# Designs tried in a protein design run: designed miniproteins, single chains. Part 5

Each design is a single chain, and the fold is of that chain. pLDDT is the mean over its residues in the fold that is shown.

## One batch from the design tools (miniprotein)

Design m139
Fold by ESMFold2-Fast:
Structure m139 (fold): chain A 101 residues (1-101)
Amino acid sequence: MEEERKRELEKRIEELEERIRELKENTTDPVLLAALDALERALEKIRELIKAGHPEAEEFIREVEELLEELEKNPENVTVQVAVALRAIGIELDAERLLEK
């Protein structure tokens, strides 16, 4: 993976972390906070994939972007919050498996 591509992917993660931080500061909803925490954990594992040069990192970033967009559109929808949390946990586990192999 090219150094320029790694930098662009890391910048996308930083932008996602900033958006998550803003949502956390504007809510006291424990289910939404749990979903946001799960997304942050997924991003941390994706950052390790970028450092390791795994091309799958970009696809995981895109998935996190889509999940965060759903939360931003439906911040009070518990079904969306739970679905996003479970998907984020799945991304974290998939990223961890790639790092171990």
Scores: mean pLDDT 86

Design m140
Fold by ESMFold2-Fast:
Structure m140 (fold): chain A 113 residues (1-113)
Amino acid sequence: SKEQQAQQLIDELIKKTEEAEKKVKEAEKKGSAGDLAKIRDEFSKESSELSSQATSLISQTSPDVAQKLQAQLDEALKKAEEVLEYADKKIEELKQDVDKRLAQRRALLRALQ
């Protein structure tokens, strides 16, 4: 049924969000802004595609079923957004840390002249 297909897409979004969170944490431990950006962009695309497909299927269900499925999709999307925001924050922090270390090195070298 359209209800079962929509539920499967929502469940897949939840699973992909959990996998993305784990990948983000591992890339963070490695200090790789590039890996974080790649994971973030891939997950952003996947979550958008799953959300679009789920929304299309939900629109084909009865109003009462659509309301329940939409609430579940909204909750899943909120979790996906939290993962994306966390990744964006960590990318920025890693870039700033590199810039700070370079600035400190330059300041030290100038002080020695």
Scores: mean pLDDT 87

Design m141
Fold by ESMFold2-Fast:
Structure m141 (fold): chain A 99 residues (1-99)
Amino acid sequence: TTTATGTITVKAEKPGDYVIRKVSGPPARVTVRNVKTGEVLAEDLPVVPGSYIAVVGNVKPGDVFEVTVTSAEPGTITFELLRADRPDEVVASGTITLT
């Protein structure tokens, strides 16, 4: 039985509404927390490639989002931070390798 956990940190540079998107990798469960405020934005949420994890409202420049990923299988998971008003504009990305 393989349970792999990884953490990624992404930074917002502009205020507003953001979306965190799981671009690729195995099915997983994710928890998203704003490190600066301590707010839990998504908790133990099942996600597949292409899934969106909403991060909305009152985001300030320099806010840091911590994405914790748990999967039953190994693999590389890629996440992107997008502006909600500009969803094709990737403002940050990160990769977690689960072994």
Scores: mean pLDDT 69

Design m142
Fold by ESMFold2-Fast:
Structure m142 (fold): chain A 82 residues (1-82)
Amino acid sequence: MEAELRAEVEEAKAYAARLLAALPELIAAMSKEELERALEKAKEAKEKLEEELKKAEGLKKELLEVALETAEAIVERLTAAL
């Protein structure tokens, strides 16, 4: 279980890095309405992750931290595009 969770954390980090690298092209392809809806959803996801992170420990906390950092970066980039 712990070794599997550690592998998931590393995979999550790799996927987050790829997503963030691709995000400028994705943003450029989106309409203003799509950007506004994506921003709203990203802000909601960030808030939920912050609440869940307060109760998490160990590798689960590390996984949620990766998710939260990714959500924060998405919110910042979407906000900058609007």
Scores: mean pLDDT 79

Design m143
Fold by ESMFold2-Fast:
Structure m143 (fold): chain A 99 residues (1-99)
Amino acid sequence: EEAKREERRERLTRLLAVQRELVERGPPEATAEEERAALVELLERAEAVPEERVEAARRVLEEKLAKASEEERERFEEKLEKLAEELEAFEAERRREAA
C-alpha cells in the first residue's frame, strides 16, 4: 500500500516538474496548443488519463506542496529545538568536566 502511494506521488511529481519545465523552457509566445500537445504525448507514454484528471491532479499536488511548506516550517523549528537541547547538554558536560 505504501509502495503504491509512493509510486503515484513520484509519477505526479514528475508530471508537475515536466509541466513546469515546459512553461519555463517554452518561448513567451508558446501557444496553449503546443503545450497541450507536449503534455498529451508525455501522458500517453507514462499513463493515459483524461485531460480533466490531469488538471485536477495538478491542483491537488499544488495544494499538497502548499501544506508541505507549512510542515517544512514545523520541521525547521523542531531542528532548532533539537540543536538547543544538544547545546545545553554539551554545556552541562563541559561544566562537569571543568568542575
Scores: mean pLDDT 52

Design m144
Fold by ESMFold2-Fast:
Structure m144 (fold): chain A 90 residues (1-90)
Amino acid sequence: MEKEKEFEKELVKIIEDYAAGKLSEEEAFEKVKELMLERGYSEEEAEELARAALAQAEAVALKKQMEAEGLSAEEQRERLQALYEQIKAK
């Protein structure tokens, strides 16, 4: 239970630091991958999970940026949809 709470806390911190621009894409990917490997995931699973986590962080960061810029709900949806299509394309 303590290890699980620490894992969640560390993962959230990496995602927040990446979303805030404190970590590069490469740094954030490597940190999430290492964290997943420490939890017993395979290298392939860790890479897939790291990619998914960074994609989620980018979506959250984009939403906050759009809100700060005063974009309409429709404009926010269009930007998020574009990001989703880019992720979906592999």
Scores: mean pLDDT 73

Design m145
Fold by ESMFold2-Fast:
Structure m145 (fold): chain A 100 residues (1-100)
Amino acid sequence: SSEEKEKLKEQLEEIIKLLEEIRELAKTVSPDELIEYIEKKAKESKDELVKEFLEMVLEQLKSIVARGKALGLSEEEIKERIIAYLEQLIKYLKKELEEL
């Protein structure tokens, strides 16, 4: 329906905005501080789709950090992988939004 489409559009726009804020924050804070920030944002979210998306992002970032530590990567190398993931996700969501 047109109402469901508009709601999804608004939800995707909010998710993209949050991810862009998270991407910028990722450049300045530690991976562990970034994870804590996203956990807080997910808990504060009143929208179920936005919350589920933030929880998915959180799981992926925790996975990137855990794998990076297991491989002996530096914090800066882990940050680069996190930023690359966020940039790819933002590009994907912007494309999805344009196709709505």
Scores: mean pLDDT 88

Design m146
Fold by ESMFold2-Fast:
Structure m146 (fold): chain A 77 residues (1-77)
Amino acid sequence: SELERRIKEAEERLRELEILFDLYLAGRVNIPQSYFIDSLTSLINELRELDREQPDPRVQELLQRAEDFYQRFLKAL
């Protein structure tokens, strides 16, 4: 239950960041690059800690997706 809630919250946060990044690349929002860096590093750190406490394939998949998104973000700058 607690794990399910945390996974759902992380998925939602990642999805929101992906949408905001698409809008950012389209020039439709004025958001500092630091916002994406801070938000993604925060999410990655939370997912790493969650996996460390309770290893779960779903958490590991989300972590991989977040790390891949972070790399795409850096390459797009």
Scores: mean pLDDT 86

Design m147
Fold by ESMFold2-Fast:
Structure m147 (fold): chain A 104 residues (1-104)
Amino acid sequence: EESLDPLVLRAQSLLARGSVYFRQGNYDLALQLYNQARDLGLSYDPNSSLVAAAYLGIGRAYHQQGNYDLAIRYYQTSIRLATLSNDSDLLSQAQQDLQDTLRS
């Protein structure tokens, strides 16, 4: 129903591909794709939920690599951006992932 910008579609494609590599345990490739999605999201709208989603993905990948300090920072940024974009689903996911990492 809602019309999507081509940059939005490309960023979503990169996020989806990053998630595939993340599920396969290839966190380095997932990080590369999430960083590309972040860069496209920033060029589209730096306050968009796309940027928040990319930061969430980056945080999750760092958590799986055992880099909890970086994961926490990326989750905190995702929480701020999800709040700014009024994306309650992303906000809830980022808050849950932050709590899970703090328990590690």
Scores: mean pLDDT 87

Design m148
Fold by ESMFold2-Fast:
Structure m148 (fold): chain A 62 residues (1-62)
Amino acid sequence: LTEEEKQARVQDIVQKKSNGEYLSAEDFAFLKEVDPVLFEKLRKEDEEKAVQDLKKAVDRVV
């Protein structure tokens, strides 16, 4: 992969996150290789969102 291709893929992943979409395992694997700092930041954000979504789902079922 060229550096431009890596940057384009990172931008795509950031755009997905901005749209409120969950990142795939492939997206995280790519970020871990290319930008581990960004990987950790986005992983934590996804984890926090998942916890909030689960809590709301449980509250609705009860």
Scores: mean pLDDT 74

Design m149
Fold by ESMFold2-Fast:
Structure m149 (fold): chain A 62 residues (1-62)
Amino acid sequence: KLSLGEARKLLNKELGTNLSKSELSKLVKEVQKENDLPVDGIVDETTLKYLKSELEISKKNS
C-alpha cells in the first residue's frame, strides 16, 4: 500500500516520467477500471503493477 505521493515518486524515478499528483490519480482510477479492480484510487501492489505496465507501454508507443 503506497500513498499517491510515494507511487508518483517511484514511477517518475523508475520510468523517467514527470507525473503530477492529478495525472497519477487519474491514471490509477483508469487502470483500476480497465482491470476490473475496485475504483478506490488506492495504490496497492496490484494497482502499482498495472500502472507500471501501462506507463511502460505508453512510453514505447510514443
Scores: mean pLDDT 76

Design m150
Fold by ESMFold2-Fast:
Structure m150 (fold): chain A 61 residues (1-61)
Amino acid sequence: SHMEEEIRRLEREGRDRLSERIREWVAANPDASREEKIAKAREIVAEVERELERRIAEVRS
């Protein structure tokens, strides 16, 4: 269905945004510790997941 197609597109875009945001942050913070990188990656994942859930909810409404 159109809704399923839109959701798949949003999921793909979300994965791309996740990868880019992590790459950009790591590139901007070359001296960051392993712990800092892990903490920031988890933070970015949580933010992207929340944004994706909100957008999917709007498509389903």
Scores: mean pLDDT 86

Design m151
Fold by ESMFold2-Fast:
Structure m151 (fold): chain A 96 residues (1-96)
Amino acid sequence: MRERLEELIERAKKLVAESKNPLVINAARQIIEAAEALLEYLETGDRRKLLEAEISLGIALINLGLGKMLNEATEEEIKELEELIEELEELIRELK
């Protein structure tokens, strides 16, 4: 699980570095915050970190939805964000 979260963070950081779309960048940053909150939960057992991860995931979903509506993000960026979000949702479900 830790290795999967670290890989998600690395992939999201690549989107932040390479994207020019502010909605994609914001969604990717929220994915990083969610994954980092889950890493802290694994270390501390603090259930508030699960809530922080769910909130950040929700904000990422809003930014992804807006990015898709405005059709300014690349198809590759949208697909990567969708895959990262799906994997985060699965990891949060496993921890509940």
Scores: mean pLDDT 86

Design m152
Fold by ESMFold2-Fast:
Structure m152 (fold): chain A 71 residues (1-71)
Amino acid sequence: ADAAAVAAAEARGQAYLETVRKVSEAVELAATDPALAYRLIEEAGLSPEAQRQLLTHLAEEVGISVATLRR
């Protein structure tokens, strides 16, 4: 086992948890400030596909359109 590879895997795990935390914060903000919620999702460093799925989920969760989150 490569110690550098193990350290990199743990760092990726921590980055993933930070992404999940930012996503949770965006969900909380989506009803109050959809524009800020969208920016937090953009800053989370998600892939375009994951970002699209998350925006769809937020739109359903708070009853707003995906277009509102993107504007």
Scores: mean pLDDT 69

Design m153
Fold by ESMFold2-Fast:
Structure m153 (fold): chain A 78 residues (1-78)
Amino acid sequence: AEELRALLREGAAAEGIADPEAAAERAVERVLRLGELTGQPELVLRAAIEIARAQLAGDEARAEAIADRLRAEVPAPA
């Protein structure tokens, strides 16, 4: 979670968000909750970290490919 928080904070700061720390913390909480709801917290967290890295690098195609893979692997809520 710490690595994801750092990446999201950097992204929020780059976007000019007034409180990048608070924005990053809320985003981390959403990702962790999604992991709990899907029953695959490690998969969701790793995918979120990879997506955040790709977005910070400006590689939108890579970010979308990782998101597509996550959507295919994560089971629908019961």
Scores: mean pLDDT 74

Design m154
Fold by ESMFold2-Fast:
Structure m154 (fold): chain A 76 residues (1-76)
Amino acid sequence: MSALERAKEKTLADLDQVKQLVENSTLLSEEEKEKILAKIEEFKERVKAAKSLEEVQEIVGEFQEFLAEVHKKYGL
């Protein structure tokens, strides 16, 4: 398995873990969950389409920034 394939697999698994946390949250409304889950799906599609490790790392960085905003806004 290439480094790129491993990075994609790990990142998709991390995204799925966050998706599960959002789905099981009692702090979020259904509308807020829908918006956050839609953003997670956008990141998953970008990871699947990535052609290099640099692209995966850029997506991970953007995802970490997104998580920081979600944590700040909703306490997740």
Scores: mean pLDDT 82

Design m155
Fold by ESMFold2-Fast:
Structure m155 (fold): chain A 90 residues (1-90)
Amino acid sequence: SIDDLLKELESLVNSTDANKVREVLNQIESLGDKVDKTRLLKILNDIAYKSTSPEVLKVVEEYIWFTKLKFTKEDENKYGGQILLNLKTN
């Protein structure tokens, strides 16, 4: 389920396995509008803040820039800017 995928992504916040992070994000992307975007953005922000892996940070950056999730302008203003800042400063 989507809840299980989000829980799996939460378990990967401290992971250095970029391929696994990418796989879970691709599965989440495939579910589109069924995803809790607010929860997803919070998890992505946690990964951006806590990860020291350049490969994992690149996967998260790529997902934010090229995602088919179609974040609303409000979601982007609230979370997207902070995620991108965290990726740049981490």
Scores: mean pLDDT 72

Design m156
Fold by ESMFold2-Fast:
Structure m156 (fold): chain A 91 residues (1-91)
Amino acid sequence: MVRVKVTAAFRTPARAGATVTLTVTLLPADGGETLTVTKTVTQDLAGGLNQFTAYLDAPAELLEVALAVVTLTYEGGAPVTSAGVLEPVAE
């Protein structure tokens, strides 16, 4: 297992104290098993572009070829999906 950082950007309306859920799906290029990680936090959303970061553990094999798809769901809003930037990190 290797620690990875997934970063994705989403456009949202401004909301104070929003409950937001990030669903990160790692898609292996070799047709292997997908990994899905969900993170829920309460935070203020800025109107316009918001950047979100999630950390997860993944098999080293997936890090070489995986695509990250990130879905953001917030209270009272429709889900939005973006491509994630995947990078291995120790922090």
Scores: mean pLDDT 74

Design m157
Fold by ESMFold2-Fast:
Structure m157 (fold): chain A 72 residues (1-72)
Amino acid sequence: TETVTIYQVRGDTVVVTTLTSPGDLRTESLKMSPEELKKRIEEERKKQGRNAASLDDEEAVARALRRLEEAA
């Protein structure tokens, strides 16, 4: 039930990497706006509940949002 989600911005595309276990890794590339990314982050926090509080995850998200805002 422990999941780590990483958001990276490449131009107008957001790369989402989800790791649920050592052998369970998924990566997707999605085109989205900064508003769409914020909504997805809020939904992920609701799903994860207790595992949503990570300083490293918050900083990675903030960097992704800034890059996406520059592209938009």
Scores: mean pLDDT 58

Design m158
Fold by ESMFold2-Fast:
Structure m158 (fold): chain A 75 residues (1-75)
Amino acid sequence: MSAAQQAAIDRANSLRARQPISADKAIAVIQANPDMDDKTMQQINVAIDQIGSDDVRKQVGGSIRIIGIDIDLSI
């Protein structure tokens, strides 16, 4: 697991108090995919930023983005 992946996990953990389900899903996707590329990591970081937003539409968008990344990585 890279330093960038660990940093993303730490950021997702900081969101658990407000968004526990989305935070846990983001952490699970990162931990399941230790060899993911930089482009996928960038998409995960965007999703974490959206999940951490005060805008409910962005929170939902971030959660959907994490699910999409999980599906793409499973193929």
Scores: mean pLDDT 82

Design m159
Fold by ESMFold2-Fast:
Structure m159 (fold): chain A 73 residues (1-73)
Amino acid sequence: LLELVNELDELIRKLQEAKKDPSNIEGLKEVQEEAEKLYERLVKENAPPWLILMARQIYLEAKKLIEEYEKKK
């Protein structure tokens, strides 16, 4: 559990860094992929619902930002 929480924290940090640089779409795509994999692991391990929801939220946020940045230009 602690390891999964630590991975979630690292993923949130990566998302924040990617958000600081709108030209770093590749970083956002990496966050999206990692969030999807973390979500799958959390579901498989019967993690607390709030943790599963947080991973899903990070995935959706990254996806939304990618779409928004691609609409730019």
Scores: mean pLDDT 78

Design m160
Fold by ESMFold2-Fast:
Structure m160 (fold): chain A 96 residues (1-96)
Amino acid sequence: GSLSAEAEVTVTTEDGSTVTLRATATVEDGELTLTVEKVSGDADVEVSQPYTYVDSDGKLVARVVATIKGSKTKVLATAVYDPETGELTVEVRVLP
C-alpha cells in the first residue's frame, strides 16, 4: 500500500512578503520520497537534493532544505518512516 503525509509552513521574508511551502512524504513499495514545493508567494525557492539514510533504530529518514532567495531564511523538511510500525511522519521547520 501507499502512505502519504504533508506539512506546510509560511515564512515571512525580510521585505515583509510571505512564502508558503509544502513538504510531501510518500512511501510506496518500501521507498521513502520527500518533495518540497512552493504553494504561494513571489520569492524564488531553491530546493536541495534530498538526503536519505537509515537511522540507528532502522527508520528511513529523508531531509530536504529549501532556501528562499533574497532572504537568509532556510526551511528544513524531515520525513521519518518506521517500516516495523508502518508510521510515516513529516515536519517542516524554519532554520535559525
Scores: mean pLDDT 83

Design m161
Fold by ESMFold2-Fast:
Structure m161 (fold): chain A 80 residues (1-80)
Amino acid sequence: MMSDETVDILLENYKQMVDSLVDMAKKNNVDPEEVIKELEEIKKRTIDYLKSVLSKSKFEEAVKQIEEIVKEAKKRIEEL
């Protein structure tokens, strides 16, 4: 079972990874649709993993944070 501290670190790392992907896409003039597709695939894998290791309440909190991170990333990609 993951500790609360481990979950917080995972979510922070996830946000940093997502931000890095958006920044790399912007610098390399990557197709926004391809970046969004990759972001959605990473999101799905992260959520599936967390569902297996977290309690229902912690999972719901983590999913909400992940969805907000992805939403903000998509807005940044659409502005490219």
Scores: mean pLDDT 80

Design m162
Fold by ESMFold2-Fast:
Structure m162 (fold): chain A 82 residues (1-82)
Amino acid sequence: SLFDQIQDIQQQIQSQMTDTQASIVQTYIDGIITLYQNRDINGVRNIIDDIINIGNSSTSSDQSIINNLINTGVQMYQQLQS
């Protein structure tokens, strides 16, 4: 499920990222979950763009985990349109 993907991503950020970066990414995870549960299609699209910008400013190792979050967010966006 999408929530299983989120749980796996949360475990990766806590084990592989610095505390500062993990806190930033966790804020976006909390945001996208809230928007998805509220069926806010535009909100989910906008927060994906914010996550992409965070990824572009991150180390190459962190970008891999953030890309997994982006992929999950895109799946959330697609499910809301279905």
Scores: mean pLDDT 88

Design m163
Fold by ESMFold2-Fast:
Structure m163 (fold): chain A 74 residues (1-74)
Amino acid sequence: MHPDVLEAKKKIEDIIKEIEENPDLPKEEKEEKLEEALKLIELLLRVTPDEKEREELEKLKEKAKEVYEKALKK
């Protein structure tokens, strides 16, 4: 995995972790942070030609969506 992709992936993981560790964050702030993470994943998917790396990014996208549902669901 390219260093730039690794750094972006870590940023996405950090956003997800921050939301999971801080349940008292305002719902709107959680939504905004998760939308940012999802946008970053989509951008990485567009620029990443390697199929294995794309699979890892798709798994991160799925995890981000699950965290998003938990944050917004009540």
Scores: mean pLDDT 76

Design m164
Fold by ESMFold2-Fast:
Structure m164 (fold): chain A 72 residues (1-72)
Amino acid sequence: GGEDIGVVTDDGRAVLVGPDKPLKDGETRKGNYVDLATGEKGSGTATLKGDTVTVTGDDGRVLTGKVSKILR
């Protein structure tokens, strides 16, 4: 799998993103995400652009935020 990425969304949520392969700048990867405040889990895709991650859930939900931590 890819590196787990901590993301602080533009609406102030903390989300952990687990892409299925390493997520590099300009790439989109399938993976799972967890909202760290609520424990809500989902699946979808994550796109990295510079320090900004956009998560698109399989339910059509979209979250955008900045990379705060990468777990290796």
Scores: mean pLDDT 75

Design m165
Fold by ESMFold2-Fast:
Structure m165 (fold): chain A 67 residues (1-67)
Amino acid sequence: LGEEAKKAAEEGAKYKEEAKKSKDPIKATGLALLGIGYATDAILLGEKNPEDKEAQEAAELAREGKA
């Protein structure tokens, strides 16, 4: 489960970075929305699994916008 949260956080970070590098506002918006979706998944997985340290770390990084 922590691995799933970590992957979601990493995917969210990738899409946020791609959005920042895109010069096309439509593409940037789509990528930003994907990043938000993955970050939300990481946060929810952390909240549902408070004893999973890896899930908690992934959720925290997603909340801070660092993953």
Scores: mean pLDDT 74

Design m166
Fold by ESMFold2-Fast:
Structure m166 (fold): chain A 70 residues (1-70)
Amino acid sequence: MDKREEELLEEMERLKREFEEAIRNGDWEKAEEIMYRLMELLLKLTRYGSPEAVDRANKLMLEVLDLYES
């Protein structure tokens, strides 16, 4: 996996943690902003990334969406 893919995935994992904190604090506005940033990173990975990187990003986004709907 390319370093670029690794950096994007690491950024997504960081944003997921920030998203979890925003939800926990009831800061839905911040959670929404983080969600848009995550979607942008997912789009970049789907354009540049390997199937492995895209699969990992999709699984992370699924976890984020599950948390958002909870």
Scores: mean pLDDT 80

Design m167
Fold by ESMFold2-Fast:
Structure m167 (fold): chain A 68 residues (1-68)
Amino acid sequence: GSELERLLREHTEQLGKQAAADFEKKTGYKVTAEPVGVDKVRVVVESETSKVEAIVPVTKLKDYLESI
């Protein structure tokens, strides 16, 4: 991949981790977001009673988390 793809992956990782950390702080759930490709994240939201996992575009991650 090009340097542009590397920068896009780093940006996706940063946005994903920030959104996950913000949601974890707000809800007390365990939230992880790992980059998948250039513009998507694999997100896992875990509570004491449930675990939800999805692959979503990083631009839709915040909306996805708010819909849980």
Scores: mean pLDDT 82

Design m168
Fold by ESMFold2-Fast:
Structure m168 (fold): chain A 79 residues (1-79)
Amino acid sequence: NAMEQARKLVEEARKALEAGDYDTAIKLAEQAISLAPKDSPVYVEALGLLAIAYHRKGDFEKAEEYMKEARKAQAKLDA
C-alpha cells in the first residue's frame, strides 16, 4: 500500500542521508511525500529529512521552508 511504500522510502532516505548522499535522500523523501497522507507522521518525517538534506547541501532557504512545513504538519497531528 502507499503508506508502506512511503515508510520504506523514508527509511531509505534516512540511510542515504547518513551516508552523505544528500541528492538521493532528497529524491526518496520527495517520493515519500507524494505517497504519504498529509495528516500522517510519515509525511512529517519526510519533510524533516528534506530540511536536513537541504541544510547539509547549504541550501538554507529550502531547509527553512521545509522545516516550517514540517512544524505546520506536526501541529495539525497534535490538534
Scores: mean pLDDT 87

Design m169
Fold by ESMFold2-Fast:
Structure m169 (fold): chain A 87 residues (1-87)
Amino acid sequence: EVVLNKAGEKLTLEPGESVKISAAEGEVVALQVVSGEGKLKISRDGKEEEVEVKKGDFFVLYPGEEFELQNLSDKPLEFEVIALGPA
């Protein structure tokens, strides 16, 4: 439900919330965790991987991949989505 690539979006997830972010076809997208901590699910090639995320973490999403960022902490998680351009 989150709109991708909007002028350096900064978004906040409250405790227990999650958001899905997908890279547009032909686009490379970066995710930067600004504050807080949580879990990131990465979907690619019909496979899912989970990694723990913390403030200062930086991840790159290639075309056709999808992120699901989950705030499993008791504090807000702030993050930024950045379009890096064509793949």
Scores: mean pLDDT 74

Design m170
Fold by ESMFold2-Fast:
Structure m170 (fold): chain A 82 residues (1-82)
Amino acid sequence: SLEEKLKEIKERFEKISQIMLDIANTARELLAAGKTVEEIRAEIDKLLQEKMKEYNLSEKDKSVLETGKEVMLRRIEAEKAA
């Protein structure tokens, strides 16, 4: 039904949002600890791959998370350059 599809979409969106928050929190902690952009990228890539497997994400949802990761890492790089 439409309601079941909307519930599935909401649950997927909530999973993506939780993963992005986990990634952002991990990046903030590593940044505060004085880690380089390369070290932060490596830890975030590892965490993202683990979460993608754990949550059995679709290719579409994986693409959204990979894009969000790159946007976040570019912002961190800019912040460290300032």
Scores: mean pLDDT 83

Design m171
Fold by ESMFold2-Fast:
Structure m171 (fold): chain A 79 residues (1-79)
Amino acid sequence: GAKTPVYVKKITKEGVELETENGVNLGVIPYEKVKEVLGKELKDLKPGMQLTPEQAAGAFEYSVEQGVQAIVEAVDRAL
């Protein structure tokens, strides 16, 4: 759920990779979206850091929005 603990798994060339405590990968947040999604500057994030409940909620919301956007784009390409 949205209250599930979320951690910074690693910081890569592509962005910040997030994972839940249960090992569910939430994907990679691009550098330009980090402040918008997590409410925190990239420089203040480090591997192994646990996100606050508010930051975790933002990460889950972003993951859902990316899933919805992928469906919308697939429909647009089918038209």
Scores: mean pLDDT 72

Design m172
Fold by ESMFold2-Fast:
Structure m172 (fold): chain A 60 residues (1-60)
Amino acid sequence: DLALAKGFLKLAVPDDDEASHAAIDAVTSVAQLRAVGEALTRRYPSLTPAAVEWAASLAL
């Protein structure tokens, strides 16, 4: 479920970071989810590469 995976990534991003939330909302594929997630790991240390792969595993 891609929507569930996107929701999981949003939990690691502050609610006032509207640009990052918009980038997550624009995701339409698992490949895009990984790319956006990996970019976010560089900005938010609380989000790990392992967490991004876990989120990707929720997308079918």
Scores: mean pLDDT 79

Design m173
Fold by ESMFold2-Fast:
Structure m173 (fold): chain A 82 residues (1-82)
Amino acid sequence: SKEEAESIKKFLEEGLNTDPEGLLNLLAQTLEEHGEEAVRKALLRAGFSEKAVEHLLKAAEYAKEKKYDKAIEEVKKALKEI
């Protein structure tokens, strides 16, 4: 739902401001544990746009590679597409 997307958006915004590496490591772990397709479906069901989902998946992949600056930029792009 739109309300679920807004809730997750606030969580992402807060994480970027307080503990960006912790947030990004959580995204990377979620992607590794559940896989890309399961994460994609969950975010779409939560009310995210396809563009926002693609940016969050890229953020998780960059975080897995410890490319935190690139991961942060992808989260910021996702936040503009919700």
Scores: mean pLDDT 86

